# Designed miniproteins, single chains, continued (5), part 86

Each design is a single chain, and the fold is of that chain. pLDDT is the mean over its residues in the fold that is shown.

## One batch from the design tools (miniprotein)

Design m18977
Fold by ESMFold2-Fast:
Structure m18977 (fold): chain A 79 residues (1-79)
Amino acid sequence: AEEVAKLVVEGHLALEAGDYEKAQELGEKTEELLKKLKETDPEAAEEALREAQIALAERMAALGRMSEEEARALIEEIR
């Protein structure tokens, strides 16, 4: 869960910085990790994905890339 959230946040920040190569690499690592989790524990994979999306929304709001209201609405939709 924690590792997926970290990769998703770092990947999105790389994409915003224009580092498309790093964003792609981190995206592929995230996809592989989620795929492995789905094979062993589908519920844990879904929780990891939700946690990653929440962490990303919170980080984007903190950086001013997304409004607090937009982040809140997105988090409510995920929960």
Scores: mean pLDDT 77

Design m18978
Fold by ESMFold2-Fast:
Structure m18978 (fold): chain A 98 residues (1-98)
Amino acid sequence: EEKKKEEEEKEKFIKNLQEIEGADKEVAEESAELLIELKKELGIKTKEELKEYLEEIYEEGKKKAEEKLAAGELDEEDYEKILKKGEEELEKLKKLIE
């Protein structure tokens, strides 16, 4: 049952990457394998835990961008682009994991 669920999750993620992102099959398969490996490394068992992890990573990235802006390593336009891209990627990833 565990193996079947893992295969179904992988296939669904591949399909979503191709349909939502327009990714090539090879790219979609590689991304799906990375997701499965990441979940195993982190002990993530549920979609909700994975979503929480993604939100946590997004907030960490946002803080780092704010620190770089304050340090003068980013200009305002680059900062806004990073935040917008991060938000769009978070929303897409949440959609891709079903």
Scores: mean pLDDT 74

Design m18979
Fold by ESMFold2-Fast:
Structure m18979 (fold): chain A 114 residues (1-114)
Amino acid sequence: LDDKIKEAEKKGDKKTLAELYFKLGMQYFKQGDYEKAKEYFEKALEIAEELGDTKLKAEIYAYLGRVYALMGERAESEKYNAKATALADTIPDKVERLRILSIVEGAKFAFHER
């Protein structure tokens, strides 16, 4: 994976680079390493913002909200959940919109179940 990131950086392939950072964030999230998950989601977000990739931005915001929720950071979680929801509302595809909103709901349950 690190070799793929280095290759994408050399080629200036920002789309592939954002997708690879998002995959790393997801891997660390699944392992419970929320600090590294946050780091890689933030790297993916920076590139997604440069590309104007609304779907990827909304998905990253939703996962950042969930990471902050699992870390006990309520205010940051609510901030990213609000950003994810606002972007999801601009997505015409109902299935994609509901998928992102489902991730946001997962963050809310992290506070209620603790």
Scores: mean pLDDT 80

Design m18980
Fold by ESMFold2-Fast:
Structure m18980 (fold): chain A 86 residues (1-86)
Amino acid sequence: HMQVAHLLLEKLEELEKRARELLERGKELGSEEAIRLTEEALRLIRELKEKLQYSDDFTLEDFEEEMERIERLLEEAEEALREKEE
């Protein structure tokens, strides 16, 4: 399913952009929690991109689990930023 891999990579690039935006906001607002959460999300995104491009043993199930973990970290970072903004 070569076309599926392209769609998954595109999704990861969107999450990476979102994480970078949240990281910048965290630094601007001085939210150490948001910075930590976004840095962890960026690390997982890079690892998942590498697995998707270079690993023959990586399954769709493994991808879905890591994607859920990344999305959860980004949601927690957004919550930390909301608390810091007010």
Scores: mean pLDDT 79

Design m18981
Fold by ESMFold2-Fast:
Structure m18981 (fold): chain A 70 residues (1-70)
Amino acid sequence: MSALEEAVELLVALRNGAETLPPASEAGRRMALQLMRAQGALRAADAFEALLKGEASPREAGRALVEDGR
């Protein structure tokens, strides 16, 4: 699976309010973060980075992604 495919699966799971995220490589996680920042979803990017450090939940990152998408 490509990093882009992994990133898209992560973003879809987060947006759908998933409690657990699909498995992803480090490249896939970095691609998801980059896509969030490129789209101006800065709050979601910060929340996702905190999630990767174990400092936030998938639901918090997903909520931020939905809010930033307005």
Scores: mean pLDDT 79

Design m18982
Fold by ESMFold2-Fast:
Structure m18982 (fold): chain A 64 residues (1-64)
Amino acid sequence: MLAQELPAVGTPAQIKKARQGKLTLEELNRTEAGWSLLKILSQKETAEILGVSQSTLSGLRPTK
């Protein structure tokens, strides 16, 4: 990649890890990556990536 002018909202590495299923529900709730996924991806897509239901994601908060 020649141009790396892509300021990612949240941490791209954390988002990539979540897509690979490396984040569990509890880790998602404790990390900013969970909220970054919800901002960039729909709840449906994020839930499928993490292997959880959409309702579960709606209730998760990293610091709340």
Scores: mean pLDDT 53

Design m18983
Fold by ESMFold2-Fast:
Structure m18983 (fold): chain A 89 residues (1-89)
Amino acid sequence: MAEELAKQYEEAIKNTDKKADELAAKGRTVEAYRFAAQAYEGISKRAEEDAEKLKDDPEGAEILRKVAETSRQKADEYRAKAQAAENAA
């Protein structure tokens, strides 16, 4: 169950990175970073919610909490990159 959820989040992350890369390749760098920040924020929130539902599976909950923590860090990084790119333009 938790491994299946983690795999679904891994695919969501891959799709997010691919879309961001496509936008950046078109010169839409600020939009790419804003998109990635919002998508990773959403992944973080959903993974944390799913972790809370796994009260009888602490190991599975820990896997999803790590997904949430990593995605939150990525969201913060992309927000900072978006701001830097806007200031450079």
Scores: mean pLDDT 84

Design m18984
Fold by ESMFold2-Fast:
Structure m18984 (fold): chain A 87 residues (1-87)
Amino acid sequence: EEASEELREKGRKLAEELRPEIEEAQKEYEKHKDDEEWLKELEEQAKKIEEAFKNEDLEALKEMEKNGPVPIRTAARIAIEMLKLKK
């Protein structure tokens, strides 16, 4: 579990570094928080990111980084960077 703890700490530092991008993602979410269609798309894309991250599917994550809503693009980038930290 120590390796998992180390990866979580590296992820925390990465989140700190990506704070401006995370803030932009949060602003985009606030703009669309009452948009049911946008929220359903966001939920579907978030599940795809979780699946791609679990399967180490860098190609799927790169596509979502390019073409998703702002929060999804940010999440995909974080997932890609987290995978780069895995040995």
Scores: mean pLDDT 75

Design m18985
Fold by ESMFold2-Fast:
Structure m18985 (fold): chain A 68 residues (1-68)
Amino acid sequence: SPRDRLKLEIAQKELFKTIKENPDLSHEEVQGLVDALRDTVESIPEDASEEEIRKKLKEVVDEYLKSL
């Protein structure tokens, strides 16, 4: 659906930005972030607004980085 595509595009941009800003991340840590973002994308309701999608994905990235 158009919403599923939007979720994936936002998640992909957040992933690439995070990798660029955190070059010291190991391959395993990057894979863990990919898994966390994928699980979050799948958990977001289809009726979620773009703002809600962006907020949830940013929160997941921030929480993941703090957990390392």
Scores: mean pLDDT 83

Design m18986
Fold by ESMFold2-Fast:
Structure m18986 (fold): chain A 85 residues (1-85)
Amino acid sequence: SGMTHYVRGLLSVAESQVKYAFDNDLSPDEVQGLIDDLERIGKLLKRIADYAKSQGDEKTAKVAEEAYKRVEEMIKQLREYLEKK
């Protein structure tokens, strides 16, 4: 479905941005900006999961929930990285 592809696209962009941050040793302010962006993506993924569940689209709900958990883990990694700077 288009929604499943959209979720996968959001996760791919998020993963690429996190990799870029670690590879380029981004400044604390830039890392905080990325955390803020990922928190917005996480909220959107949670809303997509809830909407998909309401429509009986369990496949999209599962994909969005798994993407949400991955985004939360990336936020945690970025926060730990900030504390070490």
Scores: mean pLDDT 87

Design m18987
Fold by ESMFold2-Fast:
Structure m18987 (fold): chain A 65 residues (1-65)
Amino acid sequence: SAIEREAEGAMLAMYAWTLGADRIELTGDGVRVEMTVEDKETAERLKKAAEEASKTMSHVEVTLR
């Protein structure tokens, strides 16, 4: 449902902020995250979180640099 998608997006956004994301853009059906990553472990955590969110959201984009 729309409510579940919004909740999922908000959770991913919060998690990305916790990991140090540079930019987060949240919409009703998606989320976009940009983060500068020096640490492989941090990159893997964000990647896994995005993969889980993409199961319920139609537009999940994560850019790591």
Scores: mean pLDDT 76

Design m18988
Fold by ESMFold2-Fast:
Structure m18988 (fold): chain A 83 residues (1-83)
Amino acid sequence: SEAVERLEELRERVERARTPEEVYDAAVEALLLAMEHVPVEKLPEVIGRLLRLIGLYLDGASLEELREEALRIIEELIEELKE
């Protein structure tokens, strides 16, 4: 599962991130990757997660808050794409 391997790499990038922007960039990349691989019926849920993440980032959420949300999102995406 190439997609799951890439999500694991993005999870590690989120864990190592030192700025809110680094967390945001990695999490957005994970969500965009997931949109290419999830069934069409799950697209609204993935889009909802993306919009929530964008909202938190623009609202000035802390590094810790963004990291927690990003890790939660990526873990859920890995479960959804797991064979």
Scores: mean pLDDT 85

Design m18989
Fold by ESMFold2-Fast:
Structure m18989 (fold): chain A 104 residues (1-104)
Amino acid sequence: SAAAALVAELEAATAAERARAEREGLSAEELLERGTVANAAVAAELALREGRDEDVLRRAEELLRRAYAEAARALAAAEPDEERRARLLALADAYEAGAAPPAP
C-alpha cells in the first residue's frame, strides 16, 4: 500500500539518521533543529531512552507530524496511481490535523 511504502521509506531514513547521531554524538536538541522526520524520530527515541524533558518529546511529535505530512505530499507528487495518490494526500491531511505519527 501507499502508506506501507511511506512507512518503509521513513523507517530507512530514520535508521540512517540514528546511526549518524550515535556516530556523531548528536543531542536531541541538535536533531530537532534539523527539522526532518528522521531527525525528529531519533530525537524522540533519545529523549525517551534517557528520561528527558517532556517538552522535547512534544516538540519532536509536532515536528514528526509536520515532516510526515510533507513526506506524504512528496510521495503523492511522484505517485502515478490516482487512488494511491489520493490516499497519500489524505494521510498528509490527517497528520496536519493532529493524527499520531507511526510508532518507531
Scores: mean pLDDT 69

Design m18990
Fold by ESMFold2-Fast:
Structure m18990 (fold): chain A 92 residues (1-92)
Amino acid sequence: MEELEKQLEEAVNDFLARSREPAKAYYEALQAGDTAAARAALATLQGVADEAMARLQAIIAASPAGSPVEQRAQDIIAKLQAALAGLEALLA
C-alpha cells in the first residue's frame, strides 16, 4: 500500500512538472488568438497526460480491488480526461 501510494504521488508530481510549460504555452497562445500554437501545445499536453494515465493504470492494475489508492488513481484519470476535454472545447 505505502509503495503504491508513493508511486501515485511520483506519477502526479512528474505529470505536474512535465505539464507546466505546455500548459503555459497553451494559455499564452489562447490569449494571443494563436489557435495553431494552442493546438500544438495541447498536443504536447495530451502526450504528457497519456503517459501519466498509463502510469496510473499500472498502479490500478497492481492495487487491491476497491483500495483507496485504486480509487484515487481512477479519480485522477477522470479529472485529467475532463480537464483535457475542457481545453479542447476552448479551441472549438
Scores: mean pLDDT 87

Design m18991
Fold by ESMFold2-Fast:
Structure m18991 (fold): chain A 59 residues (1-59)
Amino acid sequence: KKKETLEKLKKGVQTLKDQLAAGRISEEQYQAGVDDLIEEAVKQGVSRKDAEKAVKEAL
């Protein structure tokens, strides 16, 4: 379950990065989106530290 949540987090961050690179969203919207993905992972039982590590790995 936690592994699936982390995979979704990584895919979400990659999608936001692609949208930022394509000029579809601003850097502020990108940061807010990443923060929302971290909060969603935490709500699903992933620790904040694990969620933050997954984001850094997906960068």
Scores: mean pLDDT 80

Design m18992
Fold by ESMFold2-Fast:
Structure m18992 (fold): chain A 78 residues (1-78)
Amino acid sequence: MKTKKYTFKADEPAQKVVDFLKKNGVEVPEVRPDTTAAALANYLATNPKLKEQGVKVTPAVLDGEVAPDTEITIEVKL
């Protein structure tokens, strides 16, 4: 199977992550304009339903309180 990857910084807007997921056929809940990419990534990493749909996050973000320059990668299975 092919996978799609997107890498971003923890302090980037969550909208970039949402756009990537929607482009690859993954539906995500509505996010607030002030939501960071790290906060959304933590939600994705901890949601069992999204893990079952082939969404993987590296590294796992536990509480959204990560260094702003931390690189986070989201993988989606096609």
Scores: mean pLDDT 70

Design m18993
Fold by ESMFold2-Fast:
Structure m18993 (fold): chain A 91 residues (1-91)
Amino acid sequence: MEEIVKKLEEALRKIEDVLQKYLNGEITLDEAIDEVERIAKELEPYAPLLAKWVREQVEKMKTASDEEAKKILADLAARVHIAYLIEKSIN
């Protein structure tokens, strides 16, 4: 219970960091994809359905335009934040 909340908080912070770096032009799309894939792998033992959805977003990013990629990263941050808030409210 506490572990899932902590892992979701870690994932949220990492995704927000990736989004900010990508928006600032500090990382490439390929680097953003690699970081999000790592986050999905770390989430899989704690939130397998969320991790699966994150991986589906990664596949979309591989063929996305710059504007589409930014929107996908923002949607990723928002959904992980919602998952974090739900788990925190239960525990």
Scores: mean pLDDT 85

Design m18994
Fold by ESMFold2-Fast:
Structure m18994 (fold): chain A 83 residues (1-83)
Amino acid sequence: DEIDEKLKELREKYKDNPLVQKALELLERAKEAIEKGDIFGAEVEIGLAEIVIGILEIIGDHEAAADLRELVDLLKKKLEEVK
């Protein structure tokens, strides 16, 4: 629920930021993988999202990177609970 609300919030906040939208797509796939018990798939999708977040940091989009890191932390917590 909290993860779904945060995904929706960030999609609306960053609707005109295609790099953020790509990271959110990856994190939504990570959530779906966790819900299906695909731990490896979830880790891959989170890892790819972290690469995109790193690019946002490099280009100076620090607020978007911070918002996405909060969502990554929520997903990592959920992933550890299902391992």
Scores: mean pLDDT 86

Design m18995
Fold by ESMFold2-Fast:
Structure m18995 (fold): chain A 63 residues (1-63)
Amino acid sequence: SALEEEALAILKSAGLSEEEARAALARFLDGQGSQTGAELMLRHGMSPEQLRRLEALARELRK
């Protein structure tokens, strides 16, 4: 889906590989979004704005 593609693109723009991006997105979908988001900020330098967009996309993908 276009939403999944956008979410993966945000994760990959932060330096994650395809496999890492898919694993991170799966954690957001499984309700581990806050912990996963904190790790992405600390280890990959992801901005709060990118995380808010990713969380919004994950919420839409869970519907």
Scores: mean pLDDT 84

Design m18996
Fold by ESMFold2-Fast:
Structure m18996 (fold): chain A 90 residues (1-90)
Amino acid sequence: AEELIREAARLVAEAGRVAGEPAGGEAAGRAVESTIEHLDDKEFLERVKAAAEEDIAAAPAELAESDNPEAVELAAEAARLLKRAAEEAL
């Protein structure tokens, strides 16, 4: 689970860099990585899983409308990794 969260954090930071917002990407990556501190919180993990599933479901529409499809693809992959991490820890 921790390895998947760290990879998701890296992808979120890269999505920010690709979108021209490196500081925002770094902050978002740190927020994702903080999920490691809550791997024993079942209720928190269920919320992370639900949020990731929502992001994954929204990704095709966002990709079609996006000014930066590469950033959307990176964020979608991060959401898939977070969903897997939450499922492994639950």
Scores: mean pLDDT 79

Design m18997
Fold by ESMFold2-Fast:
Structure m18997 (fold): chain A 88 residues (1-88)
Amino acid sequence: MSKKEKIANLAVATQVQLVGLEVEGRISLEEAQKLSRMVIDAANKAEEGKLDEARKLVDEAIEHARQSGNEEAARLLEGFKKKMEELA
């Protein structure tokens, strides 16, 4: 797989995990949708080689999740950030 395909697949996997948290009642549908959009935006920036912008977007998503009391979602997003940086 290309680097772009690996980042895209990572974003899809992260979105599936966020949906899993929503289905389990651990985050709201609105929160899952918002965080998923931020993950997509970050992945798009990383695929364009704009890693600093991608990192900033993920950091904003992590902060948003924590401020909303969604520590499990915040940990998931930290894992996404680490894997995204390893693929870039």
Scores: mean pLDDT 85

Design m18998
Fold by ESMFold2-Fast:
Structure m18998 (fold): chain A 108 residues (1-108)
Amino acid sequence: MKKIEELKKQIQAAYDKAVAAIKAGDAAAAKAALDTVYALSLEAARLAFEYNPERYLELIGLRLSIIGEYYQALAAIDAGDAAAAIAALNRLYALSLEIAEIALEGAK
């Protein structure tokens, strides 16, 4: 449980940094923070598969959505579209919290 809660805190911190960098127009910092959100989101997915394997089909769908939102956020940052980048990042963040909750449920 403590490991998943710490992971959620790390995701939030990286999300906050990504939002700040996007708003500042710092594409390099935005991508670095987005990469951190993505890596931590995939770690949350790995833990969800480990602790809650009965939710396998749902977890596959969530993991694919995480991958999709990451690439949408990257494309928006490259295009200089701050609104689209933040929207994709917000969806990525929501998905990461959902998958972390599934991991926490399975861990008890």
Scores: mean pLDDT 88

Design m18999
Fold by ESMFold2-Fast:
Structure m18999 (fold): chain A 80 residues (1-80)
Amino acid sequence: KVVEQLKNIKKWLEFYAKEIGVAEAIRIAANAVATVLSDAGYPELARETKKRLEEFAEKNDLEGAQKAIDETIKRVKEAE
């Protein structure tokens, strides 16, 4: 379940941003999201979402990263 995996990555990000720092947590989440999306057959969405999340990591923007994951979840739901 791609949507469930993306929701779990978002929960992980919300928890671990406090432990390891916002930028590092977002970078780890970006790689996890890209892997999940690519494996599910959404390679272009994987590339776009990873790039957006890496940009939020550079800005230390946790809220922006969380919103980007929510937008990606919505796009996957619309495609299924």
Scores: mean pLDDT 86

Design m19000
Fold by ESMFold2-Fast:
Structure m19000 (fold): chain A 67 residues (1-67)
Amino acid sequence: SAEEKKKREEAIAGMAAGAAYYITGKEPEKATGEALSETKGKGIAVADGKTFFTEIDSSKGITTTEI
């Protein structure tokens, strides 16, 4: 449902935010998440003036890259 997708996207945004916080030591100014499927997502977070891209795939794991 749309509500379940929204909750997944909020969780993905939280994962992206957490990764950016872990890397920078600063609270993210913003974070967004997109659910590509029930097992895949992508998120963007901005912390300490830097932008981070996080890919989520249940079969491959989670990868975060500064862009």
Scores: mean pLDDT 84

Design m19001
Fold by ESMFold2-Fast:
Structure m19001 (fold): chain A 75 residues (1-75)
Amino acid sequence: MPSPEELAELQRLQAEIDALLAEHERAGALSPEQAARLAALLDRAIDLVARVFDLSPEEVERMRQAAAEQIERLR
């Protein structure tokens, strides 16, 4: 079970990710700075999920690859 603090952190990360995706919808592309920020947010979210659910290194690597592919599509 995630702690209330971990759940709050995931919620904050998700809100910030959603805000960046909304900016992409308006602008048509992310700036390099926005793309870097999105990458950092996704990396933090993956690390937190991995700790909460005790994910294997292989599962973490798959999530990181999926996140990288998503960011590349938004550039």
Scores: mean pLDDT 79

Design m19002
Fold by ESMFold2-Fast:
Structure m19002 (fold): chain A 94 residues (1-94)
Amino acid sequence: SVDDLIAEFEAFAERLVADPSLSPEEKMERIAARMVALLAEMVARGASREEIERFLAHALAVFRRYGARLGVPEAEIDRLAAAVRAYAEALLAA
């Protein structure tokens, strides 16, 4: 379910942010990559636009919150968020 995927994503992000071996930038890149992977999986399994949009809204909110907490520049957070959104729209247009 979308709620299960949101919960899985939040747990992944929380564990990743706690990893002292990774830079803030590496953490953000890996969180963005996980969003992309989950979006691709959802579309491959026939998820609706509404399900994709619901997941994306929650995932991007989590992403922006952690980016701010890690002190990543807002411009970089916005750039990565825009890339993930563009990827989701490309998947939905196919």
Scores: mean pLDDT 86

Design m19003
Fold by ESMFold2-Fast:
Structure m19003 (fold): chain A 62 residues (1-62)
Amino acid sequence: MEVEEKFEELLEEARRRLREGASLEDIMKEIKKAYDEGVLTPEQYTALSIQAIGEYEDMRLA
């Protein structure tokens, strides 16, 4: 439950930062840091990484 809340917060933060022109590399570093700190499960780390890439691609194509 708590981990799901952190997943949503990090996803919204990634979207916000990508809209501000942050690089995908910077976003991926932040997601990795959360995983390394134990805030995310391996499954959530993978899901956030995929979602961040998707958001980046959507912005690039729009």
Scores: mean pLDDT 76

Design m19004
Fold by ESMFold2-Fast:
Structure m19004 (fold): chain A 78 residues (1-78)
Amino acid sequence: LFSTQEEAIEFLEKTVNGKVVSQKEYVYGGEAKVYKAYLDKNPLFNGNYFAAVVGYNNEDITDASNATIEILLVIKKG
């Protein structure tokens, strides 16, 4: 979990060893939600109300430099 989108991007680029080339915020029913369809279908959680998930442009993630990376930010109301 991250306090800023920039920190989330830096963490994701470092962890994936790739580059964020696209950013997209997803909202469901007026609320942001976590979708398991991104980055091997695994969301990022770590102890508070903000999370980021990365998506790839195909199922073969061996070349992250060619991935279209989509960031889903989850912000819980409250």
Scores: mean pLDDT 42

Design m19005
Fold by ESMFold2-Fast:
Structure m19005 (fold): chain A 76 residues (1-76)
Amino acid sequence: SPLLRKLERKVEELRERVNIIENYSKKEQVMLSMEIGALLLSVATLARLTGDPRFERLAEELRELEKKVQEVIDKK
């Protein structure tokens, strides 16, 4: 679906930002964490409502990104 492709593209954008997260300020890292968390809630809701495993996969990818960002924030 067009929505799924847009969400996949957004998750890839967030992944690229997480890959360079150590170059960000603490404030920018916290803001990125909040953005990932907000998107995760939306995608997880879509997965629950649709039962489509592709939304479940995106939710798991976002949870992994959230964990990586939190580990970097906590390390400081």
Scores: mean pLDDT 86

Design m19006
Fold by ESMFold2-Fast:
Structure m19006 (fold): chain A 68 residues (1-68)
Amino acid sequence: MKMSEEEKRLVAETLRTIGAKLDPDLAEKFSGEELQEITYEVLKKNPEKRDNPESLLPEIQEALKKAS
């Protein structure tokens, strides 16, 4: 998947904000690229939440569980 530079930056900022709150056992099952792709898909579905990355935590965790 090819992200724009803006989307790539937004994904990185989201992961910095919520990364410590993710289940580490769940997160370690994914590569950094896979985590970025899953986060990007969640951001695409929730554009209104881009200004509040912490509100995306439950959606990202659910997406990771489904991908596991």
Scores: mean pLDDT 75

Design m19007
Fold by ESMFold2-Fast:
Structure m19007 (fold): chain A 69 residues (1-69)
Amino acid sequence: MAEELLEEGKRLYQQGKLDEALKYYDEAIKVGEGEIKAEALLNRGQVLHTQGKYEEANELFVEAAKLRG
């Protein structure tokens, strides 16, 4: 389920496995809706920000905000 994918992504991010975390967040975004999808977008953005991909991170933060607005 989307929540399980999001939780595994967070676990991988905490282990410094950034590319694997991104894959799990991508799947959570694909199958998630509403708040779960927004949270997955925010967490994916945080990984990209950590990698120095600030523009891509900002795009995801904007999409997450749209789902919550």
Scores: mean pLDDT 84

Design m19008
Fold by ESMFold2-Fast:
Structure m19008 (fold): chain A 70 residues (1-70)
Amino acid sequence: DDVEKQVKDNQDHGVDSMTKQNNDNNNKANDLTNQGNNSTPDESKKLNDQANGYNNRANFSNNGKNASLS
């Protein structure tokens, strides 16, 4: 259960959990971008759009963390 995992991660590894999620999203974005670079133009556009989605998710998490410290 993702909810139970998040509760435990917040209690035991709150910062580490958020950092891992940010890194995972950035890694997925990089993988999709690399696949796009080796693909047809149409497939590359689709993969880059997906990569942008993961980058936006990572940026949201990172900005939220930074805002809480200001």
Scores: mean pLDDT 66

Design m19009
Fold by ESMFold2-Fast:
Structure m19009 (fold): chain A 55 residues (1-55)
Amino acid sequence: MLARGVKDVPVDTPSVLAFKEGDVVEVLKRYSDGLWEVEKDGRVGLVGENEIELL
């Protein structure tokens, strides 16, 4: 399942996947309310639900 970044997320937390607005990521798992596990370019990390939109 694909999703698109709605804002820039900086590299500042090891468990969080950094990306730019408009970047496409693959959603692997939704852990809890507000947190999703995603993959981009072979990297896996967490993102906030409010930081991506499903395609």
Scores: mean pLDDT 75

Design m19010
Fold by ESMFold2-Fast:
Structure m19010 (fold): chain A 115 residues (1-115)
Amino acid sequence: SFASLSDGELASLALKEISELKNEPNPELQKLREELERELARYISAVLKRAVLLALVAEELRKKYGRETVSLDDVLAAMSPAQKAQLAALDAQIAATGKRIARLLAKVQALKKKL
C-alpha cells in the first residue's frame, strides 16, 4: 500500500510516524524511527538540492529575459548536459529514498500489529 504513494506523501507519513514514535519504549520501533529519520534527511537534502538547481537556472533565465516568471519547460530546455545529469541523479535519489521510506513504514506497521 505504501509503495503506491508519491515520494512527497511518503515523506509526510515518515515525519508523522517519527513524531508518533518519539517516546516509543520498543527498541525495534526506535531503531526503525532512527532509520526513518536518516532516510527523511536524505530525501529532504535531495529535494532541496533539486530546488536550488532549478532555482539557479530560473534566476539566470529571468535576468536574461528581464521577466519575473519563467516556465519549468524553459528551465529544463536551458539546462546544460551536466545540469540535466545532476537533475536526473537527484530525481533517482528522491525515488530510491521514497522506496526505502515505504519499506520502513511497512515494517513499523507490521511491528505495531504485534504490539
Scores: mean pLDDT 87

Design m19011
Fold by ESMFold2-Fast:
Structure m19011 (fold): chain A 65 residues (1-65)
Amino acid sequence: MEGGAAGGSGAAASALSGDAAAGRTAWQKMERGSTVGGPEYGRAAGEAGAAGDGEAAQKWGTLAA
């Protein structure tokens, strides 16, 4: 558990710039065409993480809690 975090955090956010579009689509889908509940937020967090959208994953995780 020891180590150092390289200056990749900013680069990760930039990389997510493209993946953010995929996350946005998921958000729009849930708002537009689907009714979601607590369990759906948890799943959305997992799918967002799998898509490379850590921001959305953390956001949905909080809502699912």
Scores: mean pLDDT 55

